# Ledger of designs, part 76: designed miniproteins, single chains

Each design is a single chain, and the fold is of that chain. pLDDT is the mean over its residues in the fold that is shown.

## One batch from the design tools (miniprotein)

Design m2797
Fold by ESMFold2-Fast:
Structure m2797 (fold): chain A 56 residues (1-56)
Amino acid sequence: MSVEQVAEQAVNLLKSLGIEVDEEKVREISAEYLKKGYDGTTAAFLAAKKVLEELK
C-alpha cells in the first residue's frame, strides 16, 4: 500500500468523526509508521490515533 493510500485511509477515518485535518501532516505521520514496519492498515489507524491524541 502506498503512503498516499495510507494517508487517505487515515484522513477518511478522521473525517468520519467530524474532524478536519491537515492532509500533509497525516501523510507525514503515515509515512513514519510505514518506515517502522507497520502494514498499511495499521499505519493508517496509528496515524489517525496520533492526530486524535493531539486534539486532547
Scores: mean pLDDT 79

Design m2798
Fold by ESMFold2-Fast:
Structure m2798 (fold): chain A 120 residues (1-120)
Amino acid sequence: SAADEELLAEGKGLYLEGKYEEAVEKFEKVSESNYKALAYKARALLELGKYEEALKEAENALKIDPNNFIAWTTLGRAYLELGEYEKAIEYYEKALEIDPLNEEAKKNLEEAKKKLEEKK
């Protein structure tokens, strides 16, 4: 809807300004079936260190759109921050199947692989 698009745009603007709590509030007002809002909410929760909530919202986004790059990278980063490196690798590889040229995802995948080798 037009209201959902406005809330999504406002939330994205707040996210880019580093106002993650305010961004989450905007995304929460968007319809729960809007996979874009769920993915952006997950990313904002990730920046707030709310990893378990970020994982849940990213998984909800993927139930609606399994090709959601933002949701896959959010899962990868949340598991990386939680020290679950094998899961982080799996989810970053899924993200790179969607966008093979994404430099941030490639860098984070290599970091996860390096941390996994350092722990074995």
Scores: mean pLDDT 86

Design m2799
Fold by ESMFold2-Fast:
Structure m2799 (fold): chain A 71 residues (1-71)
Amino acid sequence: GDMRKKILSLIGEILRLIGEILDLEAQKEKLKAAGTPNAAAQIAAIDAQIAELERRREELLEELRAIDAES
């Protein structure tokens, strides 16, 4: 049904966002290992990107929870 397709679409988007966050975390670890003068600023920029992706993930999780509560 319509609801099942919406649920699967939301799950797919959430999984993609998790993958992007994991890639950014890996980049952050490489920057920590590099120890360059610019590493702190680059890590801060990555942290900001992760925070935005986590916020979007939470919004999609809330949509998924709302669907479950109505079902």
Scores: mean pLDDT 83

Design m2800
Fold by ESMFold2-Fast:
Structure m2800 (fold): chain A 116 residues (1-116)
Amino acid sequence: SAAAAERERLLAQIRSHADVLRQLGLTRLAERLLARAEELERAGDVAGLRELAALAARIMDLIVQLITTEDEAERERLLAELRELFRQLGLEEPEAEEEARRAAAVADAFRAAQAA
C-alpha cells in the first residue's frame, strides 16, 4: 500500500540520519532517534514517522550549518536551536545540553581537521 511504502521510506531516512549521527559520535542522539522510530513503527503511526523524519532532517541541517559557520552569534543560535530539537526527541535538559556541547565539539574538530 501507499502507506506501507511511505512508512518504509521514512524509516530508511531516519535510520540513515541515525547512522551519520553515530559516526559523528552523537550516539545518545542516534539511539534516541532509533528508539522513537521503533515505537512509531510498532504503533503504525505514519504521521509520527513523518514528524520524526522532519525533526531528524532539521537536526542534520543545523549540524552542517554548525560545522560551516565561523560567526559566533550564529553558532550560539544554532546550538540553542539544536538543544530545543534534542528536547523534542525526549532528551531531558541536562542531556540535551551535553549533546549540544558534543555537537559543538564535533563541529570544532571537523573545522580543525580541514587542511588547506
Scores: mean pLDDT 86

Design m2801
Fold by ESMFold2-Fast:
Structure m2801 (fold): chain A 61 residues (1-61)
Amino acid sequence: MLSQGDALRLLMKLEGLSGDEVLRMILRDGVSVEELAKRAEELARERGLSIEEAKKLADEV
């Protein structure tokens, strides 16, 4: 399982979102960190990424 921090960085990498865009989603749109992390894990699964590959991509952010 990815940490929430790794999942948020993975979401930024896979969808091309900046940290400011993610922060806007949380603060303006009321999206929870947990919901965003779940979206990242679902997207990684759909793309056939292993946990190791997902962590490596998150570390590139």
Scores: mean pLDDT 77

Design m2802
Fold by ESMFold2-Fast:
Structure m2802 (fold): chain A 78 residues (1-78)
Amino acid sequence: SEKAERARRAMETALEVAKRAAERGDAKSLQNAVDMLRTSGETLTAELTKADKERGEKLREQTEAMVEEAEKLAKEVE
């Protein structure tokens, strides 16, 4: 769906922002990127779960892992 495609692109953008913010030691931008990843991951998971419950569950675990990794990075930058 267009909504899923948009959410996936938003996650890709947020991940790139997180990477750049970490390189600069910018904790505020990194936290904003984590929030964007979380919101976009929830949207993507919800859209895919409507089509396939099993795929949605797997993707939820993957998006949660990405958010946790970004949150750890944010703590290390402080």
Scores: mean pLDDT 78

Design m2803
Fold by ESMFold2-Fast:
Structure m2803 (fold): chain A 87 residues (1-87)
Amino acid sequence: MEEEALAAADAARAKALASPDPVLSEVGVLAAEAAKEVVRLLAAGKEEEAKELAIRAVREQAEILVEAGKMSEEEAEEAVREVEEAV
């Protein structure tokens, strides 16, 4: 249900803002905002656009974590590939 999924994303965003790590906080907020947009696109029947946004969001999140030294380049590639294979 769209409403339930959006509420879950808002809860995730609030949790991210409470994180003491500023990089994890920013990445978590970006992930929650992307999740809300994916839910909206799916509700509108735009499955291909939702898939593309989900892959792009995970890639952007991984790039930020790699630049901050919190994720390896190999881990980032695996995360993007898993999302591409899942959708």
Scores: mean pLDDT 78

Design m2804
Fold by ESMFold2-Fast:
Structure m2804 (fold): chain A 61 residues (1-61)
Amino acid sequence: MKEAEKKADELVKKAVEYYKQGKGEEAQKLIDEAIEILTKATGDKSLAVLYVQDKMEELGF
């Protein structure tokens, strides 16, 4: 899980940067990739979605 979490964290950070640039579509693709990675690692898509949403807020954007 820690390796998947690290990759998801990188993707979420890039997504936040794209949101700052007004590139919502690019940001959404990165968020989808992060959710997919976490879903594969945990076996729980709902948990993956919540993790990504919480992580975006936690980054203090």
Scores: mean pLDDT 79

Design m2805
Fold by ESMFold2-Fast:
Structure m2805 (fold): chain A 67 residues (1-67)
Amino acid sequence: SMLDDAAQRAAVAEGIARILLSKGVVDEAEAEELKARMAASDAALEEGIAEVARLTSEENRRIAAEV
């Protein structure tokens, strides 16, 4: 593949920030800051991935309880 690691990290960081913004977990300014941090830090990227997984788990529990 011609895609480099930096471009791939940036794309993943963008996706995570967008998901958190869409769920109201962060505002626009927080999403931009988080995106920049995840692009620069593997630890921040891993934390972002874990947060999305936690939110998905919470949403699944809520749906299961209500339907």
Scores: mean pLDDT 76

Design m2806
Fold by ESMFold2-Fast:
Structure m2806 (fold): chain A 67 residues (1-67)
Amino acid sequence: MIDEAALKDALVLIMVAVGDIAERYGKFDEAIEAYKKALEFAENDPRVSKETIEYIKKKLEEVEKKK
């Protein structure tokens, strides 16, 4: 059976990684979009830790300050 929780966790991590890569290449708009999607998925899953949500929020704020 496909583990929906594991898939959601993987999706959040992938979106964060995409945001990090976009930021590295100076694509701040793409990084902001990726972090926002990661945050949306994380906040809609009560099994995602508050620590992870806070980390994504800090990344989003850092990228927004660069543009």
Scores: mean pLDDT 76

Design m2807
Fold by ESMFold2-Fast:
Structure m2807 (fold): chain A 100 residues (1-100)
Amino acid sequence: MISNINSIINNMQSIINQGYNNQLGSGIDQTGNLLSQTSSQSIGQSISSQQSLLQQTYNQSQVYVNNGNVTSQSQTDMAYSRGQTGISQVQNLVSQQVNS
């Protein structure tokens, strides 16, 4: 019984981490590709859309955290922070390319 509960908790944490990492990683890669092909104004809009998607994904995961695992909150917060850092790094790289 305890092993089954721990397995469920670990699966929940893994789903949150993998979901964010996969969606954030894919979003960052797609954003990078789009930014290299788009004007500065359109770049800003694309980044804002990615930030909105990140926020929506974070809010959605809070529904799962509220179903009873406080440890998942820390994992979710860390994944969200990492996603914001990644988006910021992409913004900086693109600024260097378009402001040459």
Scores: mean pLDDT 53

Design m2808
Fold by ESMFold2-Fast:
Structure m2808 (fold): chain A 88 residues (1-88)
Amino acid sequence: SMEEIEKLRKEALAKLDRTQAVLDEVDATHPLTPFQREELARAKAEIDRLKELIENGQLTPDELKAIINGEGPESVLRRVEARRAAAA
């Protein structure tokens, strides 16, 4: 139902917001190597991409549940790309 999908979207966004807050704290409080800084930037970009996909209604219920269940952003984005590739 639309209400179930809206609930999943809100819960997925809340999970991504919490993960982003942790990454922002690491960025603000820890000296990072160039390699760690590149990894952090990639992780933040992946979270931003998932948030955009959620806000545009482009994630399936299974992909939203994967985020809620703690699957990493890179892994969820791989699911999305695999689904899109199969549909092309």
Scores: mean pLDDT 88

Design m2809
Fold by ESMFold2-Fast:
Structure m2809 (fold): chain A 74 residues (1-74)
Amino acid sequence: SAEEEELRRLMEEILRLIFEGRLDEAVELINSVKDEKHREILEHVALYAYVLLQEGVPEEEVRREAERLFERLL
């Protein structure tokens, strides 16, 4: 759906910001999402991606894991 495509686009942008170390901007983007359930999905995916990056997981693997979690939470 168009809503799922927009959420996926937002997730990809949040992941980019996290990969660039722009955590404040990632948080601002998440907080701009008005739908509470969608915001919670993005928060959970963002936290998971951040943890994997801190553990030294490569960006491409983090992206795959984040995508899997995102699909599970939809």
Scores: mean pLDDT 87

Design m2810
Fold by ESMFold2-Fast:
Structure m2810 (fold): chain A 94 residues (1-94)
Amino acid sequence: ADEGFFQGLQQIIDDARAQIDDTITSVFNAALAQGQSIAQAAAAARAAAQKVVDQTRQLLLRLGVPEEVVQQIAADLQAHADATVAALTAAAAA
């Protein structure tokens, strides 16, 4: 049934979002702990999140998800990553 496919796809998206959040937080905090600037920490966190987005794109393509759907999911994950980095940057600057 389509519901089973959508549940599996949603699980992949949810797992990717969680991995992006964990990766951003870990890389950002590690960079600050090493004496890097907030801007450098943000750049490192974005680069790490981009790798998770790229890995998720490759996984979805291997599962036969259409390219246009994969592009929409990747764009949403990228927007989520950018918002998470912006929130951490604002919190670190406060």
Scores: mean pLDDT 86

Design m2811
Fold by ESMFold2-Fast:
Structure m2811 (fold): chain A 107 residues (1-107)
Amino acid sequence: SLDDALARALALVSEETQKIIDEEEVTPENVRELARKAVEGALKKARDMGLPDEVIEVLEQALRALEAGDESNPVAKAVLNTVRAIVAAKRGEPPVADGKELLEKLK
């Protein structure tokens, strides 16, 4: 299913993101560039492993959206959120809801 393909694609992106941040010093300056590299690595791995075409298509869609700067694409959003969560976890930062959202909910 499309949901299964997306879940598998995001798992590969997570693995590649962790590999990149372990091998390179990641500054917070460009999460989109980190996401693009992670998707490229995930896409190569998916092709090398012979994963279903649906998984490859999801990764190709994410890569095109990230290269175009289209952060409104749902797949690109899912990838960016996954990469942000992994970077935050590596820094020992909790996955904090924006402090503004927490303050607004207390009003």
Scores: mean pLDDT 74

Design m2812
Fold by ESMFold2-Fast:
Structure m2812 (fold): chain A 105 residues (1-105)
Amino acid sequence: SSLFSSEGGASPTDDPVTRAATEIGNLVVKAGRALLEGKYEEAEEYFAKVKALLAETIKDEELRAALIAQLDAFFEKGKTADAATIDDLASALIRAIADALRQQA
């Protein structure tokens, strides 16, 4: 299964947390794909969009700073990482962002 595979028959939700987590997660996956393809400028643009969404959606400044630091570490490590490592880093970041959004709800 891909990183964003449905676990089966999930109902549509209008929950803002789920919607924000999905949007940010899609950008993280696109950034990871760009890193794997050596498209560092494209990856940087996706990471910039994630940072903008974190600034809009994460109200806690310390938590936002920690997530941005994790995102920057992913970008730097991802330049030399294999596909499996990029998938692990992306999954960890997406989970951390989803957890942060739930904690502030």
Scores: mean pLDDT 79

Design m2813
Fold by ESMFold2-Fast:
Structure m2813 (fold): chain A 91 residues (1-91)
Amino acid sequence: MELLEEAEKYVKEALKRATDPEVIADLQGALDYLRLAKETLGENPEVAKALLRGAIDNLERALQRATDPEVIELLKKALDYVRKALEEIEK
């Protein structure tokens, strides 16, 4: 799913820039959830949706903690793509 690939790209770019260990941990968690959701999507869409909600939770925590404006913008883009992917699966 292109939306999840775009989300992963923005999370990876945020990870390159992030310096706060808590933000880095939340971003790593988001990547793990996104990757597992991509693997699961073909077999179990309901589990994939739950995993995407886990990614959203991690990204929202990272956004709450982030202070670098560039990291904040990358997180907003990643979060938007994950939310759009979840909406497409819920249709």
Scores: mean pLDDT 85

Design m2814
Fold by ESMFold2-Fast:
Structure m2814 (fold): chain A 81 residues (1-81)
Amino acid sequence: SMLNDVIAMGLTDLIEEIEKNYPEETETIKKLREIKKMALEGASPEEILKKVEELAKEAPEKIKDLVNELVRKIRELIKQS
């Protein structure tokens, strides 16, 4: 779906930002790639949001705000659809 494609773009942008600025955060990068795969394979936007929210709760403090910004963006996308 177009909504899932936009969510996957947001996930890609976050992955690239973390890989550039926090390359040691390999577990968070891996989990974000798994969530992106779910979005591209047609998981519901609500299920994708839930996975990103769970990741934000587990994320190290230095990247928590970046993951929470993606949560905010996905919530806004779902509300507008």
Scores: mean pLDDT 88

Design m2815
Fold by ESMFold2-Fast:
Structure m2815 (fold): chain A 63 residues (1-63)
Amino acid sequence: MIDEEEVIEALGLIAYAVAKLSARRTGDREQLLRDVERYAERFRKLGMSPEAVERLLADARAA
């Protein structure tokens, strides 16, 4: 059985990929950070692990 937390983390990575693609189209890294922060807050509410949230935010800030 797939764990619910694992599914939420996978959805977070998909959301990040979509935000990254959008940022590439506009060239706007500030928009990428805003989108990723918004998704991180939503996935945190859905039960995403603190480590996964931190990794998502760190990757967005570095990229």
Scores: mean pLDDT 71

Design m2816
Fold by ESMFold2-Fast:
Structure m2816 (fold): chain A 93 residues (1-93)
Amino acid sequence: PEPTEEQRERHREAVLRTIRGFIEATRDPRALAQLAREFGVSPEEVRELARLLAELLAAGKSVGEIGRELLEWARERGLSEQVIEFARVLERA
C-alpha cells in the first residue's frame, strides 16, 4: 500500500533531521573522525560532504534531489556501500 501524505511528511522530516544532525556532528572533531572511519574516507571528505549538504539545503533542494546529488558525489569518489545506502534512503524520500 502507498504511504499516506502524513507518513511521507514524517519521513521527509526524519531525513532532514538526519542531514542537519550530520552537518552539526562535523563541527565536533571526535564525531568528524568517527564519521570518516565509518564511511572509509578522510575527515576532509566528510567536511566536503557536509558543505555539499548544507549548500543543497540552503538552495531549497528537495530530499530526493539531495539524495541524487549525494549518490553522484559518493559514486565519483568510490565511497563505501554504507554511504551509497544512506544516499539511496534520501533519494527514496
Scores: mean pLDDT 75

Design m2817
Fold by ESMFold2-Fast:
Structure m2817 (fold): chain A 81 residues (1-81)
Amino acid sequence: SLEEARKALEAGDYRRAVHLAGETLAEDPDNPQAHILLAEALLKLGDYEGAVVAYQRALEIDPNNERARKLLEEAKKKLGL
């Protein structure tokens, strides 16, 4: 569930957060919060390319999400190195 993915992210278990967010997206692919959780977990794992893609997907679904927009900019800056 999305709640389990969030708990994994908060606990620092980023690989588990990726897995659980992925399972949520298999059930509900248009869930912007699941894409955001996936992106945050990928960002914490140093997968900046994956984080960028996941944040872009979240913004395609919910273009007014200011947090996702700011975190996308941060991920892009890290990728530019």
Scores: mean pLDDT 85

Design m2818
Fold by ESMFold2-Fast:
Structure m2818 (fold): chain A 80 residues (1-80)
Amino acid sequence: SPLEEELKKLIEEIKKLKEDLKAGKISAEEALKRFQELLGRLQKVLGELYATQPTPKTLELIKEAQKEVDELAALIKEAL
């Protein structure tokens, strides 16, 4: 599914942003801006996926995305 591929790509982008923040390659303020952009894209993809009655596999990907979002949000909050 194109939506599942976009979700997987968003998860990888969130993971990269977490690693860049942890490594000091990006400021907390810049990380917050990029995170907000990623959240907007994620909200759109999730809305479309939920409208299609997601499979168990898709629900697992959604749960992974939420974990990555929660972890990055916590790191940004602590760094600010």
Scores: mean pLDDT 86

Design m2819
Fold by ESMFold2-Fast:
Structure m2819 (fold): chain A 80 residues (1-80)
Amino acid sequence: SLAEKVNQVKLQFDAILGEEIQRVLAGEISIEEGKERALEEFERLIEELIDDPEVAAELREQFEREIEEVGRSLEELLAS
């Protein structure tokens, strides 16, 4: 169902974002590179799993907001 696909995308979103956060904290990539990688992976997931354009648009907006918020938090943490 669409709801099952949305839940799958959200679980993968959490996993991908967590992986990129760890890579930034380990000094392997920059915050900007981590944001770019996360956005690219999420876009692919949405395109492959979500066929409802309204749901896809809402997920994109939600994920972009969360990535920006996490990016700001990482900037503050790494500046300390």
Scores: mean pLDDT 85

Design m2820
Fold by ESMFold2-Fast:
Structure m2820 (fold): chain A 70 residues (1-70)
Amino acid sequence: TIEEIMAEIEKLREQALAAKSVQEAKEYLKKFEKLVEEGEEQDIFTSEDREYVKKLHDEMLEKLYALEEK
């Protein structure tokens, strides 16, 4: 269900934000992107869901960039 996908997406975001290395952050980001692709293929996301997912994705990217700048 969309609730199950959203719960997993939020969990991956939390894990990415807690990541201590670039490799760890990239692994969670890759899993996040895969789940988003699956949701888009099934056309289960509303416009509000897409906005929320984009916000989480942007936060994960910011964390990855911060780790890479070290």
Scores: mean pLDDT 82

Design m2823
Fold by ESMFold2-Fast:
Structure m2823 (fold): chain A 65 residues (1-65)
Amino acid sequence: AAAEALAAAQAAIPALIAIAQRNPALVPDITAVLKAAQALAEALGDAAAVAAIQAAIAALEAIAA
């Protein structure tokens, strides 16, 4: 189900951030994945998931800076 896919994406966030910290060249690709997850969260009306994914994107931007 879409909600289960969103939950799996959120559970993956710490691992994705750790990958970005080890290889900053992957930040654009990981950001694209998280933006797709954010669009799914918005489509499902899950404001808490949107906020969590936006915080993860901000953390990726900090790694790239």
Scores: mean pLDDT 84

Design m2824
Fold by ESMFold2-Fast:
Structure m2824 (fold): chain A 86 residues (1-86)
Amino acid sequence: GLEAALEHVERALELLRRDPLPPEARERAEEHLRRAREALRAGDAAAALEHLTRALEVLLESGRASPELLEAVLAAREEVSAALAA
């Protein structure tokens, strides 16, 4: 559900601070994860999904994101997608 998605986003934000990402990729991913967090807190699953997808694109494009960080973003996206399908 959206609460579980929010937990995964908070985890992703923690991991993002520690991952050895290029500064511009870190800033772009952080912006999208923060926007996803705001959307989840507002109950806006569609906006959350858009921002999680954008964060995932940035992290994959960087080629430097840890598997743990990617898993956190993917888990959040899966929870939001499941909530939208219910």
Scores: mean pLDDT 87

Design m2825
Fold by ESMFold2-Fast:
Order: sequence, then C-alpha cells, then structure tokens
Structure m2825 (fold): chain A 93 residues (1-93)
Amino acid sequence: MKEEIKKVIDKLLEELSKYLSPEGIARVREIADEFLKKEYKSKEDLRNALREFVRKIAEIVTEELADDPEALAKAYQALRKFVDELNKIIDKF
C-alpha cells in the first residue's frame, strides 16, 4: 500500500511542479513525507489523514496561484485526480 501511495504522490508532485515554485514543491514534499511516514490504524484514519493532506496542499496551491486562475484550475484538477486515484488504492487494501 505505501509503495502504491508513494507512486501516486510522486505523480502529483510532477504535475504540480509545472505550476508551483520550487519552494512550493518543497512544502508539498514535506507534507507528503509526513503523510507517508505515519502509520495508520484503520482505513478511516487514512482517509481522514488524506483529507487533511489535500487541505494543506490546496492552501499552498491557492497561495501561489492566486493571480493565475488558469494554472490554479489545472492544479486543482491534478489534486482531484490524485484524490480519486488514492481513494481507489485505499479501497483496494
């Protein structure tokens, strides 16, 4: 499960790197590392952690892309795709 989650996170980072600054990407990577490092007691705990993860990333995306609505929309699309793919992995395991 963690390896599959890591691959989906890596894809998110690659997509977001098209829109976010290197500093923004570093912040996203730190959040991702904390998420991957933590052990989850249940699928519900993992889903709750995913919601918090997405919230934090959305804050970074919104802060950096406030003046670029097209890039902001594309970054949100990447984040929605990430959530969909990750939920499929959680449901599988």
Scores: mean pLDDT 82

Design m2826
Fold by ESMFold2-Fast:
Structure m2826 (fold): chain A 55 residues (1-55)
Amino acid sequence: SSMEALRQQAEAALRSVEAARRTLREVPDTDRDGLQKVIAEFEARAAELRAQAAA
């Protein structure tokens, strides 16, 4: 049950990354740096949650 909750949270974080990556393809280069930082933060959190769920 706890592992399932972590997996669901990781999946939600990955969906946020996918949405942000779609936005990244459409933003001007001047806004790209900020969005890339947000994507990296979500990817790091998703990886952490996935690792916890897999353990």
Scores: mean pLDDT 76

Design m2827
Fold by ESMFold2-Fast:
Structure m2827 (fold): chain A 92 residues (1-92)
Amino acid sequence: SLEELRKRLEELRKEIKKAKTPEEAIKLARRVQELALEGLKLAETQEVINLLIAAALLAIGAEFNAELGDLEGAKEELEAAIDLLEEALERL
């Protein structure tokens, strides 16, 4: 449901802020990607689809940065992805 997606988004936002290791950031990036894909199942407009795809791509970039040991870069990309997901869910 949309309500469950919004709850998961809020939980992810808090966990991203608290992430202290690249390994934590990798797990969070995968969860952000999963949330974006679930949002795509509900998307009916190209604008919402574009926001969800952009969020997924940022989360993929965050996973890559975290795998290279760049925790700060990964967190910045995850925060940007969460902001795009929030905008997408508000338009659903």
Scores: mean pLDDT 89

Design m2828
Fold by ESMFold2-Fast:
Structure m2828 (fold): chain A 62 residues (1-62)
Amino acid sequence: MEKEKEVFEELLKLGLSEEEAQVYVLVEVRGLSYAEVAKRLGISPSTVSARLRRAKEKVKKA
């Protein structure tokens, strides 16, 4: 039911910020587009892309 919450907490334990973990869950777990995530979080699509890239780099190192 709440697999997004579990993934979010695991990402925080890997050293992601809350903002990086939120973007990762919305894009990678929920499958939302960058535009949809940007609108939901009140940020630009380029900021979504940057945060997702940092999140993925931290996940790779884990």
Scores: mean pLDDT 80

Design m2829
Fold by ESMFold2-Fast:
Structure m2829 (fold): chain A 74 residues (1-74)
Amino acid sequence: KIKELIEKAKKAIEAGDLEKAIEYAEEVARKLEEEGYEIEASLVLMNVALAKLTKSLESIEDAVKLAEKVLEEK
């Protein structure tokens, strides 16, 4: 369930666990793509790529917020 993955990503962000936050955000993007949100999934993956380059949780937080908004609008 995408909401469960978002919750796990948020907890990883709160814990400062960049690797786990990235892993859960990537799974959120995969699930969004499966649900037909291809553009939003690509935007999440772009933020994940930026987080990998910068070693920053800020981009992952932005990716998770985007995924939450998509699910709320559905």
Scores: mean pLDDT 79

Design m2830
Fold by ESMFold2-Fast:
Structure m2830 (fold): chain A 84 residues (1-84)
Amino acid sequence: LEALIAAARAAAEAAGVPELADAIVALLRAAREAGDEETERLALEALRALAAGDVERAGELLSEALARASPALRERFGLLLAEL
């Protein structure tokens, strides 16, 4: 997982959107804490897309995951993102 996060961060920085990698990592952590397997799956797919250089697909997956997430998960996501 650490290698995947590092690759995603490097790709996001190269594309001028380092905040996208931070957002996906925060979402992954929030989903795991909540036991939300579907949101975790989408966040992992977003990290893989970003690591492969597909910034557009990573953003789409992040948006889809956030739209499906509970208010409690979105609140935890925001708190975790502020710590990154």
Scores: mean pLDDT 82

